# Designs tried in a protein design run: designed miniproteins, single chains, continued (3). Part 22

Each design is a single chain, and the fold is of that chain. pLDDT is the mean over its residues in the fold that is shown.

## One batch from the design tools (miniprotein)

Design m8744
Fold by ESMFold2-Fast:
Structure m8744 (fold): chain A 98 residues (1-98)
Amino acid sequence: MEEEKKKKEIEELMKKFKEAVKKGDDEKAKEYLKKIGEILNEPEILEKVLELFEKAKSEEEKLSLAYILTTKFKNPDMSEEELKEKIEKELENLKKLL
């Protein structure tokens, strides 16, 4: 189904994002995050992730942003309340490191 196609595209983009981060290519990394956000249709989360990406200094911080962006997609069985709490907690923890 369409969901399987989106899963494959997100996995490919995540792989490219990790490679871009390792190479220090922040512009390509942001392009891949934007594409992932567009596939997920999560504009508010994408905006926050991109803002924090500008402040991120380490590969771990940059990778954490991509994981936050994909949290809903990776946890399709979680309730909206659980997803909101998880995303907010992850964003708060990352802001503390920046």
Scores: mean pLDDT 75

Design m8745
Fold by ESMFold2-Fast:
Structure m8745 (fold): chain A 72 residues (1-72)
Amino acid sequence: SGSAQKSELILQLGNLLNQAQTALRNGDRATAAAYLAQIEAIIAQLEALGYPKDAIDSYKAILAQLRAQLEA
């Protein structure tokens, strides 16, 4: 069901956010960029599945903040 798929995507998103933050702290820009791309793909999938807009907007804001850290 879409509900089970959303739950799995949220768990994957949480894991990728942790990995992206770790890569950024370590100065591993290439690894961080790869994780941020995966995060973007998961957010897009959640949005396509009708995940709540306020939650999607929150995740997009987090992604934007992490991308700003990568580009600094």
Scores: mean pLDDT 88

Design m8746
Fold by ESMFold2-Fast:
Structure m8746 (fold): chain A 75 residues (1-75)
Amino acid sequence: SMSAEEREAARERILADLRAAGADEEVEIRSEEEAREFLDALESGSARWLPLFDEEGLEYLLRVQRERFEEELAE
């Protein structure tokens, strides 16, 4: 389980890595599709935007991450 401090540290690291890659535009995540696209872009190193880690965006990200984790466990 992640604590609130561990989650904030993870977000800060992601944002720092994205800024180092040249990302300067904030983008809202408002669907599971947008969350999947963002996570796929992070994994491939192609992400060039800064996700807004607000409550709504985080709900979509956590839902997609949970779905992927459950799929991995089913293999």
Scores: mean pLDDT 74

Design m8747
Fold by ESMFold2-Fast:
Structure m8747 (fold): chain A 59 residues (1-59)
Amino acid sequence: MEAQIRELEQKYQEYVEKAESLLKKRKDGNEEELTKEAISLRQEAEDVKDQLKELRRKM
């Protein structure tokens, strides 16, 4: 279980970092495309967060 929690935490951080990077890039242009991708990554991160919450609650 702890290994699975670590994997999901790393995945969450990866999605959050990617979303933040894209949001920073949108200041330079390509705002619509980068914002759309960032929102998609944020949704993926939220799904992983829900999985983490369920695993931690079942501990």
Scores: mean pLDDT 75

Design m8748
Fold by ESMFold2-Fast:
Structure m8748 (fold): chain A 75 residues (1-75)
Amino acid sequence: SELEKIKEELEKLAKEMNPKEFAVVLKELKKELGLGEVAEPQPAMKEAIAASPEPDEKKIKKTLELIKKYIELEK
């Protein structure tokens, strides 16, 4: 199943993702899906994001593409 392959790949990426990369993915997803205003992260999450290393742009882009494919397949 293509859905299962995407889910497995997303799970692997999520395990390797730092809080800063996760925040970027979430922000871009909300923007792409038109879900409205991006909620301000919790104070603890803001600190974790600030302390995280430089985000991997390739990882973020791949994660976003996989999530978009997952959404399209759910239709």
Scores: mean pLDDT 70

Design m8749
Fold by ESMFold2-Fast:
Structure m8749 (fold): chain A 63 residues (1-63)
Amino acid sequence: GSKLSELRVASAEEAYKKYYPKISDPAKQQALEKAHEELVAAAEANDVNAYEDASIALNKAIA
């Protein structure tokens, strides 16, 4: 991938590592896992719109 795609993947991994262990609700953990997978997939595909949508889903999961 491009350097920007690699940075987006790294950013998604860092957010997942930071927030996943702090969530006690299994449903929210599943939502975060799904959003993380979607962020990584969008970053690998260089799909800016999909990455933005997945980022919004990630933020909702950690709220």
Scores: mean pLDDT 75

Design m8750
Fold by ESMFold2-Fast:
Structure m8750 (fold): chain A 89 residues (1-89)
Amino acid sequence: STEELLEELVEEAKKLAEEGKSIEEITRWLVERAHAVTLDPSASEEEKTAALALAMEAQELLKKKGDKVTVEEFIEELERAKKRLLEWL
């Protein structure tokens, strides 16, 4: 489901942060993972759209705040983006 997919993406991003990955590395991973979802024939159009939207939110956070955002704040913003996307689906 779309909810399970978004929860998986955010939880994996959180694990990467706990492993010491940078915001740039986590954002790159999320973009690549979202693209993989769009190429998955078993994924719904809603799942594809939601995954891309979450990845775009990560890219915008990196672009706008860059060095001004901690990894912890970045993860909190991804959790907020997930909640917003689920409310609008």
Scores: mean pLDDT 83

Design m8751
Fold by ESMFold2-Fast:
Structure m8751 (fold): chain A 69 residues (1-69)
Amino acid sequence: LTREQIVEAALEIAREEGIGAISLRTLARRLGVSVGTLYRHFPDKEALMKAVVEREIEVGIELIKRAVA
């Protein structure tokens, strides 16, 4: 499991249920891994949430710019 796959799964949860629905338990269930496995890629939930927010902002802006061109 890669860091990028974890961030993408978290973004899907955020889009479907809102950013507050992101939790290590929900991610572990969606990815089919243990919560401990997620900690191997992110030292804490804060690091995960920062990566998710930054990715959402960057990708969202880029995709919107392209989609409305």
Scores: mean pLDDT 74

Design m8752
Fold by ESMFold2-Fast:
Structure m8752 (fold): chain A 60 residues (1-60)
Amino acid sequence: MAAKRKEVGRLLAKAHGTIPRSVLDELVKRGLLSPAQAEEFLGRPLTPETVERIKRAAGV
C-alpha cells in the first residue's frame, strides 16, 4: 500500500491548480482508478479534499 500511496502522490504533484486528464489517465493505466472515477475528478481543483478522495478511491 505504501508504494501505491507514493505513486498517487507523485502523479498529483505534477498537477497545478486543477487535475489534468493526463494525470487521471495515468492513474487508470496503473489500475489505481476506474475510468468512471477519473472522469469524476477531471478538472477538479487540486485541494486536500480532492487529493484525499482520489487516495481513498485508489485504496490507499
Scores: mean pLDDT 75

Design m8753
Fold by ESMFold2-Fast:
Structure m8753 (fold): chain A 86 residues (1-86)
Amino acid sequence: DLAAEEQARMDALAAQIARIIAEEPDDEVAATRMTQLVADAVRAALDRALRYGDPEAQADAQARLAALPAHVEAGKAKWLAYLREQ
């Protein structure tokens, strides 16, 4: 069941993020670990679209992959701001 598999992936990602927040006392390290975890999940999803998607999905995945480094940098900054407000 694809819906159950997707839910399991989302639950696992949320649990890993919660664990990083709970266990990592350094905000910079925690932000880096969380952004890397999310980036890896996004890259895996885009890789699947590039390998198995139709031409439109492949073109969209290529554009998103090209934008990913900027989104990773912005994501780290947002996680750092969030952690420092706590």
Scores: mean pLDDT 80

Design m8754
Fold by ESMFold2-Fast:
Structure m8754 (fold): chain A 92 residues (1-92)
Amino acid sequence: MVEEKVEKIAKFVHEASKLDESDPLRQEVLALVEEVTAPQGLAAQKGASNEEALALYGEARGVEIRSLADAEAVAKEVVEETLKRLEELEKK
């Protein structure tokens, strides 16, 4: 489930936050979180609706969101890719 993957991401970020500020893993994890959350921050600045925020996510991924199903697919892909990137950082 997407919710389980989001919880795993949150736990990973929390564990990384316990590392030294100079630790490369901590820096890479925080940079990834900033990258992933940037479209949401931009949408908030524009006073965008949830649909407009999802359109910004689609633009960042090079896809056009035309329906709720497209939006859900993009959100799931973003969550899965974020988790995969975090797991690769842990494998160092």
Scores: mean pLDDT 64

Design m8755
Fold by ESMFold2-Fast:
Formats: sequence, structure tokens, C-alpha cells
Structure m8755 (fold): chain A 60 residues (1-60)
Amino acid sequence: SEREELLERLFKAMVEDDVARGLITPEEAEKMTPESYFARLAADLQAAVDAAIEREKERR
């Protein structure tokens, strides 16, 4: 489907960018799946939001 094709292209582009930036190794990139990658992104985003809320409470 178009959605699956879009997600696969997005996954590949993001993984290539992460490798180019030194965030992950090429070997790690080859072992990653779209599902595991997006799950990790969601967890990282949630942690960042929680940290931002904590900082806002301290600033008030």
C-alpha cells in the first residue's frame, strides 16, 4: 500500500541520516526494523516531553 511504501522510505531516509550523523552504526542500521525504530522514537519523544514538563515546573 502507499502507506507501507511511505513508511519504508521514511525509515530508510531517517536511518541513513542517523548513520551519517554518527548516532548509529551501519551494522545496527541493517538490523533495525521500521516497527522497532518507530517504537524507539515514540519512547524518546515521550521522555523529552516529560523532561520539558519537569523543567517548566522548576521554572515556575
Scores: mean pLDDT 77

Design m8756
Fold by ESMFold2-Fast:
Structure m8756 (fold): chain A 78 residues (1-78)
Amino acid sequence: DREKVLEEIAEKLKEPLLSGDWEKYLKELKEFLEWLRKNKKDPAIQAEIEGRLLQLEGKFTPEALEKMEEARKLMEEA
């Protein structure tokens, strides 16, 4: 379920921020996103993963925004 996968990504984003351990956060989030990339071939999930990775770098580029918008449209289509 794409919706649940995206919610899980958002939850991973919140958890370590509350604990204050950024190094652990980035490691666990990267491992989670790499697992999704290998196991979920859904284009919406992959576009969301790339968007989230770009957000973690603290920059929003037109490419990142486009991929997030693409993921949103794909979720609405199916």
Scores: mean pLDDT 62

Design m8757
Fold by ESMFold2-Fast:
Structure m8757 (fold): chain A 74 residues (1-74)
Amino acid sequence: GAVGEAAREAALETGGMNSYGISKGVERAAKLDGPEAAAQAGLGAMIVASLNGDGFATPEEVAYGAERGAAAAK
């Protein structure tokens, strides 16, 4: 959805920079569903990023975490 697409696009533009992808997913979630969705989108994206041992998640992984977090908050 929109949260995952915003995170994916931002991470792709920065060559996989997790912090920027996460911030754009959080921003989109806040605009669509408010602060709880924003917090959960950020948490979901960070959990996915932390599972990648090299410190780099793919844009798709960041997007997945952000979208799942936002969906959990409703």
Scores: mean pLDDT 70

Design m8758
Fold by ESMFold2-Fast:
Structure m8758 (fold): chain A 99 residues (1-99)
Amino acid sequence: SMAEKIAKAIKLYYEALQLRREGKPFDEIRKKIKEADKYLKEATNDQELIDLVRDAAVAIRSEEELNELITRVKNAKSLEDIKKILQEFVERRVAEERA
């Protein structure tokens, strides 16, 4: 499903960021990003949703938070529901960092 592809893209972007934090070779990081981009491109051509997926992946702080977010995305009934889930997740993180 499109929701499963979006969830996979979020997970792969998160994994790429973890590899970068661990100082792994750029080629290894790039492979994860390219795989994430492929899943995302297959799921949607909506630029707002694409940007939200990438922002959400950067906003994730833990593997537990990743798993909660991808479960919500997989259980979403529409792309608009996914947009709302991701928007609320990103906005909550921004608010927490300003507090």
Scores: mean pLDDT 88

Design m8759
Fold by ESMFold2-Fast:
Structure m8759 (fold): chain A 71 residues (1-71)
Amino acid sequence: SVREQVAIHNSRPLAEKIGELTGLSVEEAARLLAELILQGLTGREAAEKVAEMFGLSEEEKEELLKVVDEA
């Protein structure tokens, strides 16, 4: 959908950071983010959920949240 594509585009910096920290491609990270956002999560909540799903450290989680705050 157009809404899904816009969410992916606007979340690109966050998707890039998720890929860096998790080993996912940017496309895979963007798809995961779009799915979480379509479930009703905010960008911040989606980033926190990804950190939980992949068992990221507190430092890595803070890096994700920093990207959300800069967007």
Scores: mean pLDDT 76

Design m8760
Fold by ESMFold2-Fast:
Structure m8760 (fold): chain A 85 residues (1-85)
Amino acid sequence: MIERGEELLEKAREFLEQGNYKEARRLLDEAAVLAVELEKQGRYRTAAEFYERIAELYDKLGEHERAEELRRRADELRAKAAAAE
């Protein structure tokens, strides 16, 4: 799962550099699904890290509202991870 998430983010970055925003967005959507699965598994810190990286790339796409939503979700997951210790 983590390796697949890394692969999706790497490919999304490459498509962004090429100006292929449609494919970049598709891969970021897939990465977000993997982050949700990590969250469901209780892997809050790892899921938060993926949400932040996905949000950074959405910002580069001009998808600022979606990026802000994912950053808020990441902050909530970090709070849960800290509370669980």
Scores: mean pLDDT 83

Design m8761
Fold by ESMFold2-Fast:
Structure m8761 (fold): chain A 62 residues (1-62)
Amino acid sequence: SLEERIREIVKANTDPLQIAIQIVQLMLEAGLSKSEGRKIIESLDLPEEVKQKALDLLDSAY
């Protein structure tokens, strides 16, 4: 699942920015809309720094 792949990204990386970049890239590759991506990011138990960076990147990518 997408959520499972996101959990693996978080587990494999220590840099919040790199985690955020990979999450947003995964969402774009999966063909998700900006609103769908935002809902997923907001619903996940992510570190707050990762969540904020991912939302900022999502807004920039769309």
Scores: mean pLDDT 81

Design m8762
Fold by ESMFold2-Fast:
Structure m8762 (fold): chain A 94 residues (1-94)
Amino acid sequence: MKLSASELAGLLALAERELAKMREEFARVRPYLSEEEQAEADALIARAEELLARLRTALKNGDVDTAQALLEELRRVFARLSRLLRRGRARAKA
């Protein structure tokens, strides 16, 4: 799907807000994750921050195609992080 620069900017704002929420949740569920799972979550958060920075630069430069590809990669990173956070939540409730 070809998105406009305005639509991509809106999705960037939503992604930044979602990452902030995921970081807050990670802080809460961290004690219920293994050391390896915690390291994976930290790496995924760092990768999401890097992708958001690149997405901001691509949008500033009018590079819509690069921005779209970065957003798709960011969605994959968020899906992986969400799976880890769900695992932590399940253990916290047990």
Scores: mean pLDDT 86

Design m8763
Fold by ESMFold2-Fast:
Structure m8763 (fold): chain A 61 residues (1-61)
Amino acid sequence: GETATPLEVQQEVARAGKEVVENTPDINALTPEEILTMMLEVLRERGASPEAIALVEAGLA
């Protein structure tokens, strides 16, 4: 469907978070805003749902 379920959104965000952690050895040196920005880039590159992207963007606002 065109609309992701809450479970699908959580899975997409969790996968993006895992990818950021695996690709960022110094994650503890990053600000929460930098971590969320990296997660947003991963979600966009993977073609994640607009709902998953909006959830991470809300964390940046």
Scores: mean pLDDT 76

Design m8764
Fold by ESMFold2-Fast:
Structure m8764 (fold): chain A 65 residues (1-65)
Amino acid sequence: SALLKEKKEALEKMAKAMDEAVSLVKQRRDNPEDAEVLTKKENAAIKELEEHAKKYREAQAQIEA
């Protein structure tokens, strides 16, 4: 049960990070003068997505073991 909760939490955080990255891409298109700052925020959101994807895979591997 704990691993299933960890998997669900990781998926929810991945979805949040993805939504933020999409929002930042749109903001950068609308505000090209802020492109440098917005690109740094987008890179941070992608890094967060990758970290939560790793936790999801680790939880899934333990469930399948």
Scores: mean pLDDT 84

Design m8765
Fold by ESMFold2-Fast:
Structure m8765 (fold): chain A 67 residues (1-67)
Amino acid sequence: KEEVIKALKEYIREDAKKKGLPVPSDEDLENTVNRILFELSEEEMIKTLKELGVPESLIEKALELSK
């Protein structure tokens, strides 16, 4: 669980850096990941993670965790 959340936080952080945006705090990253995993539909979660450049293997693990 914690390993998947940590990996997803790193993808969000990396995406922000690539776009020249302020890097979110660890607390904001944790909240963002929890929203993606537990508040979005399965289809919306897959789309969001793909947009962040998350690999398919990690998306699969996130889907398992979201239950």
Scores: mean pLDDT 77

Design m8766
Fold by ESMFold2-Fast:
Structure m8766 (fold): chain A 65 residues (1-65)
Amino acid sequence: IVLSEEQKEALKEALESLKEKGLITDEQYDLLLMALDDDDVAGIASHLTDEQQETLQSLFQEKLS
C-alpha cells in the first residue's frame, strides 16, 4: 500500500492527536513517524496495539474528511 502525501499528512495529524490524548508515548510517536516517512505501513501497525490501531484509524478518517 502506497500512501499519498495527503494521506501521510492525515496520518501524521492522527498520530499527533493520539500522542496528545496520552494513548502513545513520545518515544512510540517518534518510531511511528519514522515508519511513516519510510512508507512502512506494516511497521506503523506493528508498533500499535489493536486498540491503538482502531483509535488511529478513526482519527485518520476524521482528518481525511
Scores: mean pLDDT 77

Design m8767
Fold by ESMFold2-Fast:
Structure m8767 (fold): chain A 85 residues (1-85)
Amino acid sequence: SKEEILKKIEELKELINSLDLSPELKSELLELLRELERLIENDASKEELGEILREIARLLSQLSPEDQAKLKKILEEIAKLIESL
C-alpha cells in the first residue's frame, strides 16, 4: 500500500541520517527520497518511480559495502511494494 511505502521511505531516511556519510551525498539522497515521496503521494507511474529508485541505487554504489547492504535492503523492500501497486 501507499502507506507502507511511505513508512519504508521514512525508515530509509532515518537510517541515512544515522550513517557517517558526506554532507553532499546525504543531502542528495534525502532530496531524492523527498521526490520519491512526492511521486508516491501524487500516484505517479511505476516508470517514474522506477527512474528515481535507479538514481538512488546509483548514489548508494558510492557507499561502503556495509552501508550499502543496510540501505539496499530497505530500498529493495520499497521497490517490491511499488511493484505491488
Scores: mean pLDDT 84

Design m8768
Fold by ESMFold2-Fast:
Structure m8768 (fold): chain A 73 residues (1-73)
Amino acid sequence: SVETLRAALAGASADFAANLLRREQLLSGLEPTPREEAVAAWEADRDAFLRRLAEVGERARSVKNPVIRPLPA
């Protein structure tokens, strides 16, 4: 249902926000790890969350609901 998709999206968004905050804190604390390596890992994690968000959006589009205007990326 739409409610199930909304709940999944809200959960994914909350997880993404928590992950970003954790990564920011890790970057501040990871002096022995090269910043470039830490940034690359964070970007990969971000991209994985964006792909998950796109999958949820695609599932929503396959539901017979003609009222959604997707915003351009």
Scores: mean pLDDT 65

Design m8769
Fold by ESMFold2-Fast:
Structure m8769 (fold): chain A 89 residues (1-89)
Amino acid sequence: MTSDPEKRAEFDREVERALAEIWLTIAIYDVLLEKGYSPEEARERVIRGDYTEEEKEAAIQRIVEHLRSKGYSDEEIERFEALLREVAA
């Protein structure tokens, strides 16, 4: 059990970053599918990081809208959006 405050804070940051990376990966895949790429091509592009800044921004906005639709607060959404942008940089 992670009872050390510093070690727990590091673990929590790593978990949040991993979650943001997973969400971003899925959202980019969905954006590429909507642009007309096949599921195979979209997966390969996501794995290679072969996507544009516009596709990345569209993915972030998709996540923001999804979270809003699920009843997350504007503050929670803004915090997670900032993390997504940091991970995507």
Scores: mean pLDDT 80

Design m8770
Fold by ESMFold2-Fast:
Structure m8770 (fold): chain A 59 residues (1-59)
Amino acid sequence: SLEDEILEKLKSDNELEQIEAVGIAIARGLPRDKIREAIKKVKNPELQKKLMELIDEAE
């Protein structure tokens, strides 16, 4: 599923892929709560914060 693909990219440890995954999720209309839940699984706190800010920017 799209959610599983996003989770896989977020686990890749590749910052560009992680940013793109969040961007795709937003563009495809995935619910924000699901995107936020996926981002919370990212263990790097600085990266997690950056990805959360991408969702905020989408408004």
Scores: mean pLDDT 76

Design m8771
Fold by ESMFold2-Fast:
Structure m8771 (fold): chain A 73 residues (1-73)
Amino acid sequence: ASDEELEEAIRRAEEEIRRAAEEDPSPDAINKAGTRALILALEENPEFSEEQKRRLAEGVGRAAREALERAGL
């Protein structure tokens, strides 16, 4: 898989987390959405390298933190 595919997977996860936070801005819901998005992205992209999987996890974690900050955490 290419780095372009990795960035697209991260972008997709960011949108899912943002959407979930808009529907339910609770910390529990945001954290669950982040975990779900990461698991689904990893399952969808088993061909990602160890480095790409790490970068995906970092990107998803950042999106979840940003959503939590918007929720007042």
Scores: mean pLDDT 80

Design m8772
Fold by ESMFold2-Fast:
Structure m8772 (fold): chain A 93 residues (1-93)
Amino acid sequence: KEEEAKKLREEAIKAENQGDYETAADLFVKAAELLPDTKEAAISYLQAGSAYYAAGDREKAAEMFRKASEVFRKLGMEDLAETAERYADEAAA
């Protein structure tokens, strides 16, 4: 699972570097879904949110930032959860 998630994340970063933000976002979401309720999943959801925002999909960006916030809260990382909520609010504005 961890190696599969890492491969997806590396592929997502490559897509992002090429300006293929929608593909990057989809790959980051897949990486997060392989490792539910982990810090890695939360970070991958943040990366997916940023990629969707760059692609112009602000609704999906906000959704991904909220998913990151939920995972950070489950992990007791309140400051990161609040930061992710602010990103969601900004994306939805």
Scores: mean pLDDT 86

Design m8773
Fold by ESMFold2-Fast:
Structure m8773 (fold): chain A 91 residues (1-91)
Amino acid sequence: SKSEALTYNNLGLIYYNLGNYEEARENFLKALEIYQALNDKEGEAKALYYLVKTNILLDKTDNTLDYIIRTKELLKELNLTVEEIEKTLKE
């Protein structure tokens, strides 16, 4: 569900802010899977954006280029800025 995807994305953000990048990555991947299944492009863009950041910090190359390309496509399609992606659902 969308609520489940949001929960995983928020857990990913918590782990990311704690510097627990592997746990952050796992949660962002779970959020991405659900957002893609729901065709929630804004949620997909948010999860992908943080996956890219997390993979860079982990020095991971696997799928990172594909995530970057997809993130750029979604940001352009949705007319979203990086700043807008970084906003939490509850400000």
Scores: mean pLDDT 80

Design m8774
Fold by ESMFold2-Fast:
Structure m8774 (fold): chain A 69 residues (1-69)
Amino acid sequence: MKYTFVINGKSSEVEMTEEEKNALIEALRSRGLTVTVDGNTITATGEIPPMKLTPEQYYLAVLLGLIEP
């Protein structure tokens, strides 16, 4: 499915499964971000620690433009 991520004011659209979306939300919350979900729109606010994500979540974050590669 197509999801819209709004992270620290930056909007990006990505196709992923619901399971991948839920895993990313849990990862962002566990790393100290405030995450709000409204349907297919996920809004997250906070600092993203580059060394605290799994490899899959790290690549997703890079694709979303949250962190530089």
Scores: mean pLDDT 70

Design m8775
Fold by ESMFold2-Fast:
Structure m8775 (fold): chain A 82 residues (1-82)
Amino acid sequence: SEEKRKILEEGIEKVKASTDKEEIRQTYIETMRKVAELEEDVRRAIALILRAIGVEFDTRDLSAEEAKEVVLKELERLLEEE
């Protein structure tokens, strides 16, 4: 959808502009929340939430640069699925 695509593109740009780990992680969480809210398939919405939890856990002990790489890869993958 156009709305989901815009949310993902805005999230990607915010992450690219950030150098702070918590800002990067928070931007990712907020972007995933907005995308999940627009998801019409409940199973897909749940899958997105579980995916977000996994990425949040995987990035907690990473550096800002490493967290940025993981988050960008995840958001760009989702954008490709739209």
Scores: mean pLDDT 84

Design m8776
Fold by ESMFold2-Fast:
Structure m8776 (fold): chain A 83 residues (1-83)
Amino acid sequence: MLTAEEVLGEARRALEYAEEVLAKENPTIGEGIGAALRGIGAVFSAELALRNGTISEEQAREARELGERAARLGLEAARRAAA
């Protein structure tokens, strides 16, 4: 099952990617949606790891917060691209 290092690493990478996409002058809708889905995936990984007892509540909260932020930024980039 996913380790704390894997879950937190996934969440951090999802946020970094979302920030990168949002920083582009001309992000595509696909890039924004892709970033949002990576964020959502990180949240799901955190929930699954918590349910399986492989990470702490604190680690799950941190990963969830990072993943949720990545999803928000990705959707924001997609909305800007659609305008």
Scores: mean pLDDT 87

Design m8777
Fold by ESMFold2-Fast:
Structure m8777 (fold): chain A 78 residues (1-78)
Amino acid sequence: DEEVKKKVEEIAKKLIEESKSAEAKQLIRMAADTAKEKGLEKAIESTEKFLSVTPLSEESKKMLEKFIKELRKLYEEI
């Protein structure tokens, strides 16, 4: 769905702009690309798994958690 991909990109750009670390920006971009390529459910699942097994800075963890929350909201609205 083109509209869903557009919404994912809008959310990603906003959170990337709000992020203070290069790590957080890169991780949000990767998750957004997964959502656009493989769908929202796969992006949410893979990013939550990544968060559970990967040691990240508090900034990166908070920004990715915020991004996943926005993706879940979008998924529930479809």
Scores: mean pLDDT 82

Design m8778
Fold by ESMFold2-Fast:
Structure m8778 (fold): chain A 74 residues (1-74)
Amino acid sequence: SLRDLMIQKALEIQRSAQTQSFEEFKETVRRVVRELREAGVPDSEIVALLRSIARGITDPRKREALLELAREVE
């Protein structure tokens, strides 16, 4: 289901925030956005998901980058 896909991709972004460099993290987020769009998830739902994930990200640099990428999806 799209819900299961969104949950899987949210966990992938969270793991990337903890394990990958800043540039790798941004590339992971961009790839996830592309994959969700290709799967037919509306941009409004992608934005809501990214904003929700950002609240759980400890690194302020990565959190702000995620919020910026969410604004670009709008």
Scores: mean pLDDT 89

Design m8779
Fold by ESMFold2-Fast:
Structure m8779 (fold): chain A 81 residues (1-81)
Amino acid sequence: STAAEKREKMEALMKEVIEKTFGLDFELWRQAVAAMRAGDDARAAELGAQIQAQIDAFMKEKGLTEEDLEKMIEEAAEKAK
């Protein structure tokens, strides 16, 4: 469906932003996705919390707000149109 296609494009854009803009650990994201696909909710939640902590620390270090993050995501989505 068109909704599924839009979600896949958003996920691909988020992956590029995570790797190139935020410089976050790709292995952590890969493991979180694998845990979600395996239905391991406990491990997915644990890895998700680690990823959130890394994002929060990065945002604090760079002086970014949630609004800045939202704008970056919106700009990436607009460029994908």
Scores: mean pLDDT 71

